# Designed miniproteins, single chains, continued (2), part 80

Each design is a single chain, and the fold is of that chain. pLDDT is the mean over its residues in the fold that is shown.

## One batch from the design tools (miniprotein)

Design m6775
Fold by ESMFold2-Fast:
Structure m6775 (fold): chain A 74 residues (1-74)
Amino acid sequence: MEKIEESMKTLEAVLSTLPVEVQVIMLEHFVEETEKELQKLLADPNTPEEEIERMKKLLEGLKKLLEKAKAKAA
């Protein structure tokens, strides 16, 4: 848990050096790619449960960052 949250905080800090519009574009791209990857993992019966849970948490974290960025852009 902490590892994913720490990665999200690091990403947010790095993105905060960029204009808000760029942050939104980058985060929308990351969300799209992560959703696509999660679907691939879910389709593969050999995927460990741990990998699926990790990807779900990463996706949730990215979506939360995207919502924050959109709120700043508004």
Scores: mean pLDDT 79

Design m6776
Fold by ESMFold2-Fast:
Structure m6776 (fold): chain A 75 residues (1-75)
Amino acid sequence: DVEELGELSLEVRRALETGQVFEVDPEKLARALADVAAHHADGSGILGGLVRKVSFEEVRERALTIVNAVILHRR
């Protein structure tokens, strides 16, 4: 869900506020976002099957894009 993806973005924002932005691992965030997407896909029936196939690449790309954008913005 977009809202839960936003919550992970808030975690990145917190890291920026505490000065831990350089400690944020894009791959860890991608994995966390993939886990969130998997939870949404569970028990969704036909739609769940479709979402699972997209969750790895789409969520990973979004996590990397968000973290990279945040890092570049702080540079």
Scores: mean pLDDT 51

Design m6777
Fold by ESMFold2-Fast:
Structure m6777 (fold): chain A 107 residues (1-107)
Amino acid sequence: SKEEKIERVKNLKKQQEEALKRIIELLREGKVEEAIELLEEQAEFLKILAEEEKDPKIKEYLAKLAEKEAALAEELKTASAEEGIKLVEEHKKEFEELSEKLLKEIE
């Protein structure tokens, strides 16, 4: 149902915001390898969700996020911790904006 889709996207948004916040905290602590690993795990999780998703709009949203987070993990391998924090914060902002746009389209 529409209500189930809204709840699922809201839960995913909250979960991803918490994961990205943890990645930023790891980068601030100088734990770059752990931050990259967590981001790669999130990208793979989103990719699996996208493959299983039946709704085409949610599928596209999940696939785009998975691709973006995988690319971000690669960028973090060569970035300084300071640059990495900025990249993850920019991605978090874009993710929040895309999630709100998707929610508005479903509502």
Scores: mean pLDDT 86

Design m6778
Fold by ESMFold2-Fast:
Structure m6778 (fold): chain A 119 residues (1-119)
Amino acid sequence: SGLDELAEEYEKEGWPEVAARLRALQRVIDLLNEALKDDPTARKEFADAIQKKIDEVVEKLLEEMEKQGLSPEEARRRLTLAIADEVIDTALEFAKKYGREDLVKEIERIREEYRQALA
């Protein structure tokens, strides 16, 4: 899994916050892949929602990078964090929209666990 490898690299570089977000993202992706495995319509709707949020995040960060003169490494970290957070938030909103209280609780637990790990 590319996300687990990236998380380990960021942790070694002294960025445990980035590592925790990437690990949380992987857990949320695994959870939704299992939950939606038999529903191609819901999977497409979720994929479309994720893509829209990624496009919005990329556009906003490109503007911020231009204004702040960020290094490529700093830009990569900010993009990684912002995409991870938006995908997790989109997954939570998707679970709420479909009345999946079980998924809402699990996603919120994953978010709380990584917040506590960074305290």
Scores: mean pLDDT 78

Design m6779
Fold by ESMFold2-Fast:
Structure m6779 (fold): chain A 64 residues (1-64)
Amino acid sequence: MTQEILDAVKNFDFDTVKKHIHTLPEEVKNKLVKELTDIVNNSSDIGLRVKARRLLGFFGVKVK
């Protein structure tokens, strides 16, 4: 797992995330999608949930 991409996700550096996601192995993408989906479903921070949903959109994933 690449720490720089995880840091970009945490900092909401969408450009860096989008760029690296397109080149990442599927396994790494699955881990990030799982983490973001967990935030959307379990976080009490509305702002964090909104940002996580936006990032999931960059992965091509929809979360209800």
Scores: mean pLDDT 72

Design m6780
Fold by ESMFold2-Fast:
Structure m6780 (fold): chain A 61 residues (1-61)
Amino acid sequence: GEAEAVEAIMREVGLSRAQAEGVVVLVRNFSDEVALQYMTREGGLSEERARRALELARRHL
């Protein structure tokens, strides 16, 4: 569920709870391409960190 996605993203990617919750919102509402673009351009994540956050969100949602 969303809680498990947030906890996994915080633990493995090193994001704050607010940032991890933002990733979940992006993944639920947008395509993978748009979510990755937002995480890298607006969120300041590296491509590797953004892809890992996306993968974790999809596994737990």
Scores: mean pLDDT 86

Design m6781
Fold by ESMFold2-Fast:
Structure m6781 (fold): chain A 99 residues (1-99)
Amino acid sequence: MDELLAQLDSPDIAVQVRAALELLDHPDPEVRVRAVRLAAQNRYREVAILTVRLGVHHPDPRVREEVIRLLAHADPAVAAEAREALSTSPDPEVRAAAA
């Protein structure tokens, strides 16, 4: 786990993407929420956008709530891409956040 968290600070974007995917699929809900916070603040916009797109459709409501909360602090370009992903959600509350 600590190794995956350290990989989010890797100079290789492919390593960061892989780490984000593994952390979001972690059995510990606190680890999943922490992964969303760290990846959404990542220096690579692509990692932040990927995290939002995956997190909004995550089965854990805490992960979905954290993603929506982070949109208030996101870069406008990341927020725009995230809202596009939110608009396709089967959850009406998540779709409302996209409007």
Scores: mean pLDDT 69

Design m6782
Fold by ESMFold2-Fast:
Structure m6782 (fold): chain A 81 residues (1-81)
Amino acid sequence: SDELIDESLARLRDELIATLPPEVQELLSRYSDLPPADQLLLTMRVQEALAAGETDLARLEALLDEEVARIQASRAVREQR
């Protein structure tokens, strides 16, 4: 079940990444060690920022770092029992 979900999320991620500028694709490749669901969330976040008119690559990197920190904090809370 999780494997099927991960495959679906990876396909959505790849489809979204293909619509992005090459420089943004390279940025997202730096986060390739994350689970597929998290990579999809990062890709969607970047797509939303680009749609809102964000063109500064450094600002996009900062937004990705903020989202990664948020994901990691959420995981820490879930593990804390």
Scores: mean pLDDT 77

Design m6783
Fold by ESMFold2-Fast:
Structure m6783 (fold): chain A 100 residues (1-100)
Amino acid sequence: SSSLEEEASKLKEELEKLTEEAREIVRKYEAGEVTPEELKKALEELHKRLQELKKRYDELNKAGIDPETAEEIEKLLNEADRELMKMYMMLRDAGVEVKL
């Protein structure tokens, strides 16, 4: 349905925005513009947002989105997970403890 397609499109847009926000914070951290503690706060906030987006994906999947749309969303979820994992590894290397 058009409504289901609209919800899927919104989810894809939000995932792309989350991934770009994560990349921007990583760039700022590498440039010395943010502290490890600020990077930790950003990771915790982005991780919480990603969990909400994963929940919305589960709801769309239960509602019967087509396999092609599901594959596109899963690709974007994997990209977001990779960027947050990079932040986690950077914090670990800086000796900062993170609880997700």
Scores: mean pLDDT 89

Design m6784
Fold by ESMFold2-Fast:
Structure m6784 (fold): chain A 74 residues (1-74)
Amino acid sequence: HMTKEEKAIEEIFKSLDKDNDGTITKEELRAYLEEVSGREVTDEEIDAWLASLDKDGDGTITFEELREWIKETR
């Protein structure tokens, strides 16, 4: 039985990590938010979100960081 968190992570992995490189770019994160909200997401919204996750500003998020964020937020 798959929890909401597990299902969200699976769908994110399938939608966001097309290259299977183990990181999620701003573009991939935007696609996820658009899927979840059902609307277009602006760069300003993505930048605000990334500022919470990527303190060092390297422009990428690891799958582990995204998993933990989803588990905490639900």
Scores: mean pLDDT 63

Design m6785
Fold by ESMFold2-Fast:
Structure m6785 (fold): chain A 80 residues (1-80)
Amino acid sequence: MIQQLLQQIRQTEQQLQQAIQQGDSVTAQQLNQQWTQLVRQALDLVAASNPDVTDDVVALARQSIDDTSQQWLQQIQQAS
């Protein structure tokens, strides 16, 4: 159900942005963790269904997810 997963990712991003705008650092941190988990699940599904996706590509994609999560954490700290 990749469409449902993409919908959840988008919804979580919107909630995360709202939490940052409201200065709710606790909720924003929780949403950042949920976003990271959802995006990693999407990556795992893509990797499982596509044999052209190598372990190196998965590792780089996971690093990009972690980098994005860290950028969200910086925004949360700036808004607090």
Scores: mean pLDDT 79

Design m6786
Fold by ESMFold2-Fast:
Structure m6786 (fold): chain A 74 residues (1-74)
Amino acid sequence: MEEERRERAAEAAEVIGKTFNQPEIGKKVAELIREGNYEEVDKLIAQLEAEGKTDLALGIRGAIVYGRNPPAFA
């Protein structure tokens, strides 16, 4: 279900945030994903890239792609 996939994407974002020692960013992204607010997630990613946090931004991009366009079952 779309809701279940969003939750998995949100959990991935939280894990990514913790991995990069930025748990507040991970939590904020997870909340935005759960709300379906991908426009604000995209803005946050752009800000992280501007700050030189490219690996964190790439990880978050992976999570939002999974939430937006999960693979079809068949």
Scores: mean pLDDT 75

Design m6787
Fold by ESMFold2-Fast:
Structure m6787 (fold): chain A 80 residues (1-80)
Amino acid sequence: TQQILESFTPARILEEDATNPAVQLFGKAVILEEEDKKEEANKIYQTILKKYPNEKVKVELDDGSTVELKVADLARYKLE
């Protein structure tokens, strides 16, 4: 859902999902965006959409609750 994606802070992906390859790629892309390397970040987001369309991650929301989302949906939101 759009509201959940808007509440998501990429750096708050939970540790138990840190070994997920889609989560690792998403983290790398977020760091690249923070370094103003948006083109490189977008290439990684596109890779997630292509290779890991159904991989899920647990995300902490701003209110401290956790939800399970597809990493590809987070990457798609970032590509907007």
Scores: mean pLDDT 70

Design m6788
Fold by ESMFold2-Fast:
Structure m6788 (fold): chain A 62 residues (1-62)
Amino acid sequence: AELEAQRAAELARQVAIGRSFADGLRKNGEELLKKDPEKGKEVIALSDQVEADIAAWEARAA
């Protein structure tokens, strides 16, 4: 149905946005590791958590 297709497209869009955000966090964390290893590790851990949350949300929607 049209509504099901729209819901699937919206889910895919939200997942893409979340993954882009997580990728940005990881890149920032990797750069921070060079200047501030402690803070860099924290940002990378946050990126990992966001990726895990997205994967869990996507699996729940399937």
Scores: mean pLDDT 81

Design m6789
Fold by ESMFold2-Fast:
Structure m6789 (fold): chain A 80 residues (1-80)
Amino acid sequence: SAEAARAAARAALEEARRAVEAGDIEGGKTHLQEAYDAALLLPDEVREPVVAAVEAAMRALNAGDTEGALAHLEEALRHV
């Protein structure tokens, strides 16, 4: 259901944020992948901005930009 997908996406995003804040970059990436998979099941109005923010957060982590990753995670959490 849309509610289940939203709950899963939110939980994964919150876990990703906690991992990144703790310096656990690999854990952050794992939870971002979980958030991405859940976001694909969201309604159209919410899916695009959440997916875009998750992809931006992953790119930031891959570039070593943890501050940018946290900003994108916060953006994704606002949309979900």
Scores: mean pLDDT 89

Design m6790
Fold by ESMFold2-Fast:
Parts: C-alpha cells; sequence; structure tokens
Structure m6790 (fold): chain A 102 residues (1-102)
C-alpha cells in the first residue's frame, strides 16, 4: 500500500475542510492506487487534528492515519487553510502518489 504523507498545521476546522476537500476530490484516485493518507501534526495538536481527519476519512470511506510531527517523513507542509479547489486537490494527491511510487 502506498502511503501519502502530509504535514498539517492550523485550526481543527481549517484542517477538517482541507482534508474533506482532498478526500472528496481524490477518493477514486486514492482507491485506484491502493493509497492511504498519513497526516503528521504537531504533537500538542494530535487529538484535535486527529479527530478532524478521522471524521473526514470516515465520511468518504478512506483510510487515514494521524502521527506526531516527530515521526513524519519529508512531505508538503500545509498550514491549515481550507483548500477549496477540487482540481488542485486532485492534482496534489496525484503528484504525491507518484512520488511515493519511486
Amino acid sequence: MIEVHLLLRGDPEGIAAFVETLLKAGKELLKKNNAKLVFSVPEDRLEEHGAAVKAAAEKYGIEAEVRPESDSRKHYVLDGGPLTDPEGARLLLESLIEEEKK
């Protein structure tokens, strides 16, 4: 299984909106590539961001994990602003999936 790693920072509502946009736009792409999303968050925000990610993932039937930033790999840093462009979100996920295939 491919793991797509993203570093998230921001408020829980912003993180939830961002993750929901990614999953809504990229759900089929993630399933087609047998890919899982792994989100790294600041350790002091694990519960807040974990809850937001879990709610969005359950809504779209996608597997997602939340890890402390100390366990993160190199990935895109996204500071919690809502990504509302579905095409941009899809292209971001496609790029990240292709990187993990290398």
Scores: mean pLDDT 70

Design m6791
Fold by ESMFold2-Fast:
Structure m6791 (fold): chain A 95 residues (1-95)
Amino acid sequence: SEAERALQRALDLASPELAALIRERMAQAQKDIQEGKEEVEKVSKLEDAEKRGNRIRTLYEASATVHALGAIVALLSAGLREAAGEVGQAVNELL
């Protein structure tokens, strides 16, 4: 995905400290996506749930996308500051 490519680019540009934060954010985003998929699968098994399940799935997918985009924006901002040599301030803004 474009999100994974942007995060990998940020990793390639990051200091070891920033790279650790990027990996933590990637792991969290993957967990959030996986948990959303598991909840949608549970809802989809209800007899009256197909239409409701589709709405819930869209909501979880939208939520996961927003979280992933927020992480990318923060990491791109940090990556630009890393390139400028301002790692300490960028790390504080990610935390």
Scores: mean pLDDT 58

Design m6792
Fold by ESMFold2-Fast:
Structure m6792 (fold): chain A 90 residues (1-90)
Amino acid sequence: TEELAREMLEYAEKLKEEVIKRVEELRKSDLPNSEKIERLKAYLDDLKIIKERAEKAAKYYNIPEEILEKILKIIDEAIEYIKKEIEELE
Protein backbone atom coordinates (compact mmCIF):
# COMPACT_ATOMS: atom_id res chain seq x y z
CA THR A 1 0.00 0.00 0.00
CA GLU A 2 0.98 3.68 -0.35
CA GLU A 3 0.97 3.98 3.46
CA LEU A 4 3.33 1.00 3.88
CA ALA A 5 5.67 2.40 1.19
CA ARG A 6 5.85 5.73 3.06
CA GLU A 7 6.46 3.94 6.41
CA MET A 8 9.28 1.85 4.89
CA LEU A 9 10.94 4.97 3.44
CA GLU A 10 10.67 6.81 6.79
CA TYR A 11 12.12 3.75 8.55
CA ALA A 12 15.10 3.70 6.15
CA GLU A 13 15.77 7.43 6.74
CA LYS A 14 15.64 6.98 10.55
CA LEU A 15 17.87 3.90 10.26
CA LYS A 16 20.55 5.93 8.41
CA GLU A 17 20.38 8.69 11.07
CA GLU A 18 20.77 6.08 13.86
CA VAL A 19 23.75 4.47 12.04
CA ILE A 20 25.51 7.85 11.68
CA LYS A 21 24.87 8.58 15.39
CA ARG A 22 26.28 5.18 16.48
CA VAL A 23 29.40 5.61 14.30
CA GLU A 24 30.01 9.10 15.76
CA GLU A 25 29.61 7.70 19.31
CA LEU A 26 32.16 4.95 18.50
CA ARG A 27 34.60 7.59 17.14
CA LYS A 28 34.40 9.46 20.49
CA SER A 29 34.76 6.28 22.62
CA ASP A 30 38.07 5.11 24.14
CA LEU A 31 37.53 1.53 22.87
CA PRO A 32 40.44 -0.15 21.01
CA ASN A 33 40.21 0.12 17.20
CA SER A 34 39.80 -3.71 16.99
CA GLU A 35 36.65 -3.52 19.18
CA LYS A 36 35.30 -0.56 17.16
CA ILE A 37 35.83 -2.54 13.92
CA GLU A 38 33.98 -5.58 15.37
CA ARG A 39 30.98 -3.39 16.34
CA LEU A 40 30.96 -1.67 12.93
CA LYS A 41 31.03 -5.08 11.17
CA ALA A 42 28.03 -6.16 13.30
CA TYR A 43 26.19 -3.01 12.12
CA LEU A 44 27.02 -3.97 8.49
CA ASP A 45 25.58 -7.47 9.03
CA ASP A 46 22.38 -5.95 10.49
CA LEU A 47 22.02 -3.55 7.52
CA LYS A 48 22.51 -6.43 5.04
CA ILE A 49 19.65 -8.35 6.72
CA ILE A 50 17.45 -5.21 6.73
CA LYS A 51 18.19 -4.67 3.00
CA GLU A 52 17.22 -8.30 2.16
CA ARG A 53 14.01 -7.94 4.21
CA ALA A 54 13.14 -4.65 2.48
CA GLU A 55 13.50 -6.31 -0.97
CA LYS A 56 11.30 -9.26 0.11
CA ALA A 57 8.67 -6.97 1.67
CA ALA A 58 8.59 -4.82 -1.50
CA LYS A 59 7.94 -7.93 -3.64
CA TYR A 60 5.23 -9.25 -1.27
CA TYR A 61 3.37 -5.91 -0.82
CA ASN A 62 3.84 -4.58 -4.41
CA ILE A 63 5.82 -1.52 -3.28
CA PRO A 64 6.51 0.76 -6.30
CA GLU A 65 9.98 0.16 -7.81
CA GLU A 66 10.83 3.89 -7.55
CA ILE A 67 10.23 3.85 -3.76
CA LEU A 68 12.15 0.57 -3.30
CA GLU A 69 15.11 2.13 -5.19
CA LYS A 70 15.02 5.13 -2.78
CA ILE A 71 14.91 2.79 0.26
CA LEU A 72 17.82 0.67 -1.04
CA LYS A 73 19.86 3.81 -1.86
CA ILE A 74 19.46 5.09 1.74
CA ILE A 75 20.49 1.69 3.16
CA ASP A 76 23.46 1.50 0.75
CA GLU A 77 24.56 5.02 1.85
CA ALA A 78 24.50 3.83 5.49
CA ILE A 79 26.51 0.70 4.53
CA GLU A 80 29.08 2.84 2.65
CA TYR A 81 29.40 5.20 5.64
CA ILE A 82 30.28 2.27 7.94
CA LYS A 83 32.68 0.73 5.36
CA LYS A 84 34.61 4.02 5.10
CA GLU A 85 34.86 4.19 8.91
CA ILE A 86 36.25 0.61 9.05
CA GLU A 87 38.86 1.49 6.37
CA GLU A 88 39.97 4.56 8.42
CA LEU A 89 40.38 2.39 11.57
CA GLU A 90 42.37 -0.36 9.75
Scores: mean pLDDT 87

Design m6793
Fold by ESMFold2-Fast:
Structure m6793 (fold): chain A 58 residues (1-58)
Amino acid sequence: SAMEAAIAAAVERENRSLAASQGKDYAKLTEEELKEIRKKLAKKGEEILEEQEKREAA
């Protein structure tokens, strides 16, 4: 569907940005490598959010 295509395009754009942030060439990365990088950043994001919540609670 058009919605699925739009979501896929947004995900690809995000993955390209993610690869660039890690100093990687998107064209040379596999989908599995991108998935691993994304998983690590998601975990780091959760830790940052937890830290912010602690600061807001203080």
Scores: mean pLDDT 71

Design m6794
Fold by ESMFold2-Fast:
Structure m6794 (fold): chain A 100 residues (1-100)
Amino acid sequence: SDFDKLLDLLNEISEIGFKYLEEIRAQIEALKAAGYSVDEILAHLRELGEQYRKKLIEETKKLIDEKYPDFSEKWKKFVINQVERDFKLELERLEAEVRA
């Protein structure tokens, strides 16, 4: 069903998103270890977050086109919007962690 395809797609994208967030965390920890200020780390996080967000959306579109070509336009837009929103919320959580 389209719903089962949606769940499978969201799970695949979630794993990619998690990997990207872990890569961002590793870069933040390296900057902390190197003695960068909170403001400098936040600037790097925002730049990295935007780069990884774009990469995640491109991978999402690619996965939809390659694995779910019969997926409705409505569901494609829903998935892209959901992935973008969820990743943005996780980046906001990372910003809060850096400020703490």
Scores: mean pLDDT 86

Design m6795
Fold by ESMFold2-Fast:
Structure m6795 (fold): chain A 72 residues (1-72)
Amino acid sequence: VSRESILKMIDEIREAIKRGDYRTAGNLAVLLALNFGDYVTKRRIQEALRNGDDETVKKLSLDLVESVERQL
């Protein structure tokens, strides 16, 4: 996966969070976590999505985005 594709995905996650679309943000964050082999974060976000826990989806998605940005 290209750096440009990852940066675009990060921007899409941030914009989804800004508009309160935690379902879209969480689903994109799951894909991002999978791309980086972060299976623990992927599972936690999926569990939060199933439970309708928007605050946990937001927190974990933003934490993942920040971690990925530091690696780029």
Scores: mean pLDDT 87

Design m6796
Fold by ESMFold2-Fast:
Structure m6796 (fold): chain A 85 residues (1-85)
Amino acid sequence: SSMAKQLAELSARLAEIAASFVVKVKRGELTPEQVEEFLELLKKAREAVKNKDLAEAEKYVEKLEELVGPATEEEKEEARKLAEE
């Protein structure tokens, strides 16, 4: 269904966002306040996906992308390597 596809796409976006976040934290590019805000928004986004609330999930995913920016191909690659360690 279109809803299942949208939930899968949101889950994939959350995985990329989380990966970008780990890389930025490792590089010291985020303040402690930004780290705390990110973790709270990530928790809310994951809860919305679990509850199949597309509107709330999209809202929090957009806020997360605004906070960390869109992941670069370099950040995605580094995050993939870190996830396998």
Scores: mean pLDDT 78

Design m6797
Fold by ESMFold2-Fast:
Structure m6797 (fold): chain A 66 residues (1-66)
Amino acid sequence: MEAGKKIAEALQKYLGFKDAPKLSIGEIGTLAAKAVGLKVTSIPEQNLDFAAELVAAAKLLKEKEK
């Protein structure tokens, strides 16, 4: 949960999700996966590194749109 807070803050900062800190790590990973076009229902909590990588990829995707 605490590691998810950092990922949620990255989503808030780079993707503009104001409510990101209230999301679980699984929900954060799913949103990031959708942002980069992956078909994922949920990201397991045990795959925190994978969820963080998806958030970073979503940030890059947002930057490429500008």
Scores: mean pLDDT 56

Design m6798
Fold by ESMFold2-Fast:
Structure m6798 (fold): chain A 86 residues (1-86)
Amino acid sequence: MEAEKRYEEVIEEGAKKLFEAEKKYADPSLDEKELEGLYEAARVYARNAAEGKGGLIQPKTEEGKKVEEEIRKKGAEARAAIEAAK
């Protein structure tokens, strides 16, 4: 349970960081629905990165790329902890 919660936290925090990084690059005229779409894309990307997968969506900012690398590393560590707990 603890390790599984940590894995989901890595994904959620990663998604928030990706969203904030990409939002800085995005057009400030984006409406609320477009911002929600950007956040959902960030969640999908964060989950794929945590699982060690590539995706069609790539971070456009250098900050976003660093967040992706952090998610991949922390996701791998959390998955290893889940396996060790079984």
Scores: mean pLDDT 73

Design m6799
Fold by ESMFold2-Fast:
Structure m6799 (fold): chain A 76 residues (1-76)
Amino acid sequence: SHMQRRLELLEMLRKDFQELLAATEADWDAVRADYAENQTPANRRRYLGFQLVYHFAKTAIPDLEKAIEELKKELE
């Protein structure tokens, strides 16, 4: 059904964001250290990019989880 397909897509998207967040967190200390030692345009862009990804993942995951739970209740 359309609703079941939507649920599957939301669950896949949540997994992708969780994996992206984990990868971002794994590299975060190195990115911060590089920027602290040498504030080149490249290091600044990388630092800001990691912050953007972190904020997107942190906000998107709870919203996706809420949407998934609401959709599951509608399918019951």
Scores: mean pLDDT 83

Design m6800
Fold by ESMFold2-Fast:
Structure m6800 (fold): chain A 80 residues (1-80)
Amino acid sequence: NADELLAKARELVLEGIKDYNKALESERQGNKEEAIKYYEKTIKKFEEARDLARQAGNTELAIHVENLLKEAKEKLDKLK
């Protein structure tokens, strides 16, 4: 149901934020390969979370996750 989709979406957002913070730390330490790896993991989790939020009809969460996704993609693009 929608509540289960939203719970999964929120779980994925939290996991994506954890990976994003690992990517930022790796970037700060000059470890470009590790930073790219964690940004790619972040992007996949945020894409899944956005899609689940859309399926659940939670437009506010979907917009929020899309903004996070845009930031992660901009970070990854800068490293490529």
Scores: mean pLDDT 90

Design m6801
Fold by ESMFold2-Fast:
Structure m6801 (fold): chain A 81 residues (1-81)
Amino acid sequence: SFEEKLEELFKKFDLDGDGVITLPEMLKFVVELKKKKGEKIDENVHDEAVEIFDLFDKDGDGVIDYEEFLEVLRKNPKLFE
């Protein structure tokens, strides 16, 4: 499923096992997803990653936990479609 693919990608970024994503890690995640879809990486990719990050980071603390990331993505399944 799409959730299983996201879990595998999240584990690539969470090598320390702390279960959080930072903005640089979100940018890397967005780039990897675009590459897998055959989409071009352009000058707007950083702004796209920031907008996506802000959807998940509701309190502005600069980190997204794994469960919050999956919950938001379940509610917005077309976010990476």
Scores: mean pLDDT 72

Design m6802
Fold by ESMFold2-Fast:
Structure m6802 (fold): chain A 100 residues (1-100)
Amino acid sequence: MNVYYVLMEPGKATAALKVAEELAKEHPDDPIHLVSASGVVSGLVAGVLSTFANVSGVTPHDLGIPEVQRTIEAGEAALEALGAEVVRRTPDAVVMKRQA
């Protein structure tokens, strides 16, 4: 089973959410974790979380990232420590994957 992570940049939630929605449709049997580097959940994020059963929200705190280090780079490092690898980069999101 694969586990996907979508790292969202602050202010770019709409584009990152489209990536998460596409992954949720393409991989309905795989968990998809939407990671907000800023720790802020917008109404759009909440909408995706309620629409797709395989999508869940993860905060930087859940990954052991201190509040002062809420960056995409810190998120990538934390997910890499969990055994995830980068599978896609866009200007608005980084997609990572691990095997479970």
Scores: mean pLDDT 69

Design m6803
Fold by ESMFold2-Fast:
Structure m6803 (fold): chain A 59 residues (1-59)
Amino acid sequence: LRGLARLIAEGLAYASKQGLDGTVTVDHSVAEIVKELLESKGIEAEIEYGETSSTVTAK
């Protein structure tokens, strides 16, 4: 789980540095870890909570 969240966060961080919008839909717990990892890198992130999964957007 943490390994997957780290890979997703690194991909979204890279997209953010290139000026691209990055979005991913994953399990709620994975989404929360991804957001924390992005914020630890100084990247703003938002989570939209759905019924079975959450969407994380890096800004």
Scores: mean pLDDT 77

Design m6804
Fold by ESMFold2-Fast:
Structure m6804 (fold): chain A 96 residues (1-96)
Amino acid sequence: SAAAEESRRLLAEGVAAYGAHQKAVYDGLRLTYEGRTEEGRQLVQDAGAAAISTLEEGARKRRELGDEAGAQTLENMAQEVRRNEQRTLAILDKAA
């Protein structure tokens, strides 16, 4: 159905946002090892905020389409981004 196709598109968009945050975590750690800790921290924070926004909006839209399980999936991914960001920022703080 059109609703099922749109729900899958929103999942793909959320997965892409999650992946972009994972890349930003990697890049942020690399920048910190290069002595560019402030740039690394900012990159992680900006990417985390963007990913959470995309995932939460995607969850809301999937719920509007009647895909409650799909909405929960994106909400769980947003929670993982929040947890991973806090862990990453703690690592960056110790490296500074």
Scores: mean pLDDT 90

Design m6805
Fold by ESMFold2-Fast:
Structure m6805 (fold): chain A 76 residues (1-76)
Amino acid sequence: AVPRVTLRLSLSDLARHYGLSVAEVRAVAEALRPELAAMGVEVEIEGDTLTLTAPSIEALMAGAARLDAALRAAGA
């Protein structure tokens, strides 16, 4: 079995980068949870850490790109 891949992001760093509050970043990530799950990407939030977990690097990159697009839209 291929091991799962993870990406860990700071909610504070994302908030600073996209011009959002930490609460807004969390709300966007939570709203995307079902869509990301349909892509095979699991979202976990613990404190300031957002973790994306996927079965492949391709799925992880697709999930990260979708999150980026949603955060950019929220910050505009």
Scores: mean pLDDT 85

Design m6806
Fold by ESMFold2-Fast:
Structure m6806 (fold): chain A 101 residues (1-101)
Amino acid sequence: MDEAERRAYAEGAMGMHVAEYAARRGLSLEETARLSRAAYLGFRARDPEVAREEARRLGLSEEQAEAAREAARIGIEVYEADEAERERMLEELGARAEAAA
């Protein structure tokens, strides 16, 4: 798997986690977009704490900042995982997102 595919899977995993969280908490589209942005920045930095800091800067709550940190952590794990681990993580994230909808 090349770098672009690994990145795409990681972004997909973060998106599924954010979608699950947003559905469960009834987030607005604006709050969901800010949470996704914060998570993506943490993923790009390879540091989940960057996601939390960015979420706080964007005016998200501490609970939402923790969700952004967790989404970034998941993205980093999916990016670094082997193919079998990645498939399992994506299946679990998809199932949780569907259950939240």
Scores: mean pLDDT 83

Design m6807
Fold by ESMFold2-Fast:
Structure m6807 (fold): chain A 87 residues (1-87)
Amino acid sequence: MLSVKYDPEKKTLTILDEKGKVLTSFSVDDPASVGKALHTIVNYAVKNDDWDGALKVLEEILKFLKEHGGSPENIRMVEEVIESLRR
């Protein structure tokens, strides 16, 4: 299952795979890094057939962005990806 870790000093969120390897990371202050992270999460879900795990992580990311001043563009981007993954 994918997991997330927050680094408050760097304002970065790191996404880890089920083995604890860094899959991707992004900053709440960098819209481009968020987009890359979303693409990586979706590709992971496709490759591992773990859509439920990806959705859970995306919902945690969305909550984090809303609580820590993520841009409206980043919030919308995450919401759109979550909606696209719903059957």
Scores: mean pLDDT 77

Design m6808
Fold by ESMFold2-Fast:
Formats: sequence, C-alpha cells, structure tokens
Structure m6808 (fold): chain A 71 residues (1-71)
Amino acid sequence: MNPLEQAKKAALEAADKNGGVLSLAEIEEVLREAGLPDPQAAVERIREVAGGAKEATSGEIEEAFQELLES
C-alpha cells in the first residue's frame, strides 16, 4: 500500500477511536507510527484544512490526505 494511504488509514482509525477528532500532535505521532517518511508535511496540510485549529476532525483529515494523494 502507498505510505500515504497507510498513514491516512491509521489516522482515520485513531480519530474514530477518539470520537472523530484528533489533536495535531496525536496525528503526528500516528503518522510516525504508520511509517510515513514526512509526517510534518501531512500535519501541515491537515492544519491548513482545519483552518489553523489545534485539532482536526475525521473529515478534515480525509480531505487533507485526498489533496496529498492527488498531487
């Protein structure tokens, strides 16, 4: 599986366990554990989609990864 697809799956599973929301710090840790080579780039994209919030919803995480997977 593409590392981005694997990281997306891990982040969405973690968010689901947390009621559909994760902090950006929690997302970064999940992405590192999933083996994503540049978790900071993904966290930056998620932060942009979340409008600079400290937390992201499952929908925001999914949108950010969709953008990363398309380009």
Scores: mean pLDDT 81

Design m6809
Fold by ESMFold2-Fast:
Structure m6809 (fold): chain A 76 residues (1-76)
Amino acid sequence: MMSPEEMRERLLELMKKAKDPSREFVILLTTAALTIAGIEFDEKYNPDTPQEKLEEERRLAEELIEEVEKLLKKQE
């Protein structure tokens, strides 16, 4: 699994590649970014967060990144 830092960097790379992003692309990218931010916040500031919850959120974030990549490739 990617770290939150690696996921964040990947989203920034995808954002830089989008010359004229669709509304759907922006919404999905924003959702992925918020999911990653939530994981980072919980890991750093909520040490009592269950590990299984963090793992579920990481899987969701990775799936959202894959959907962003698919939308970008479709627009290329």
Scores: mean pLDDT 78

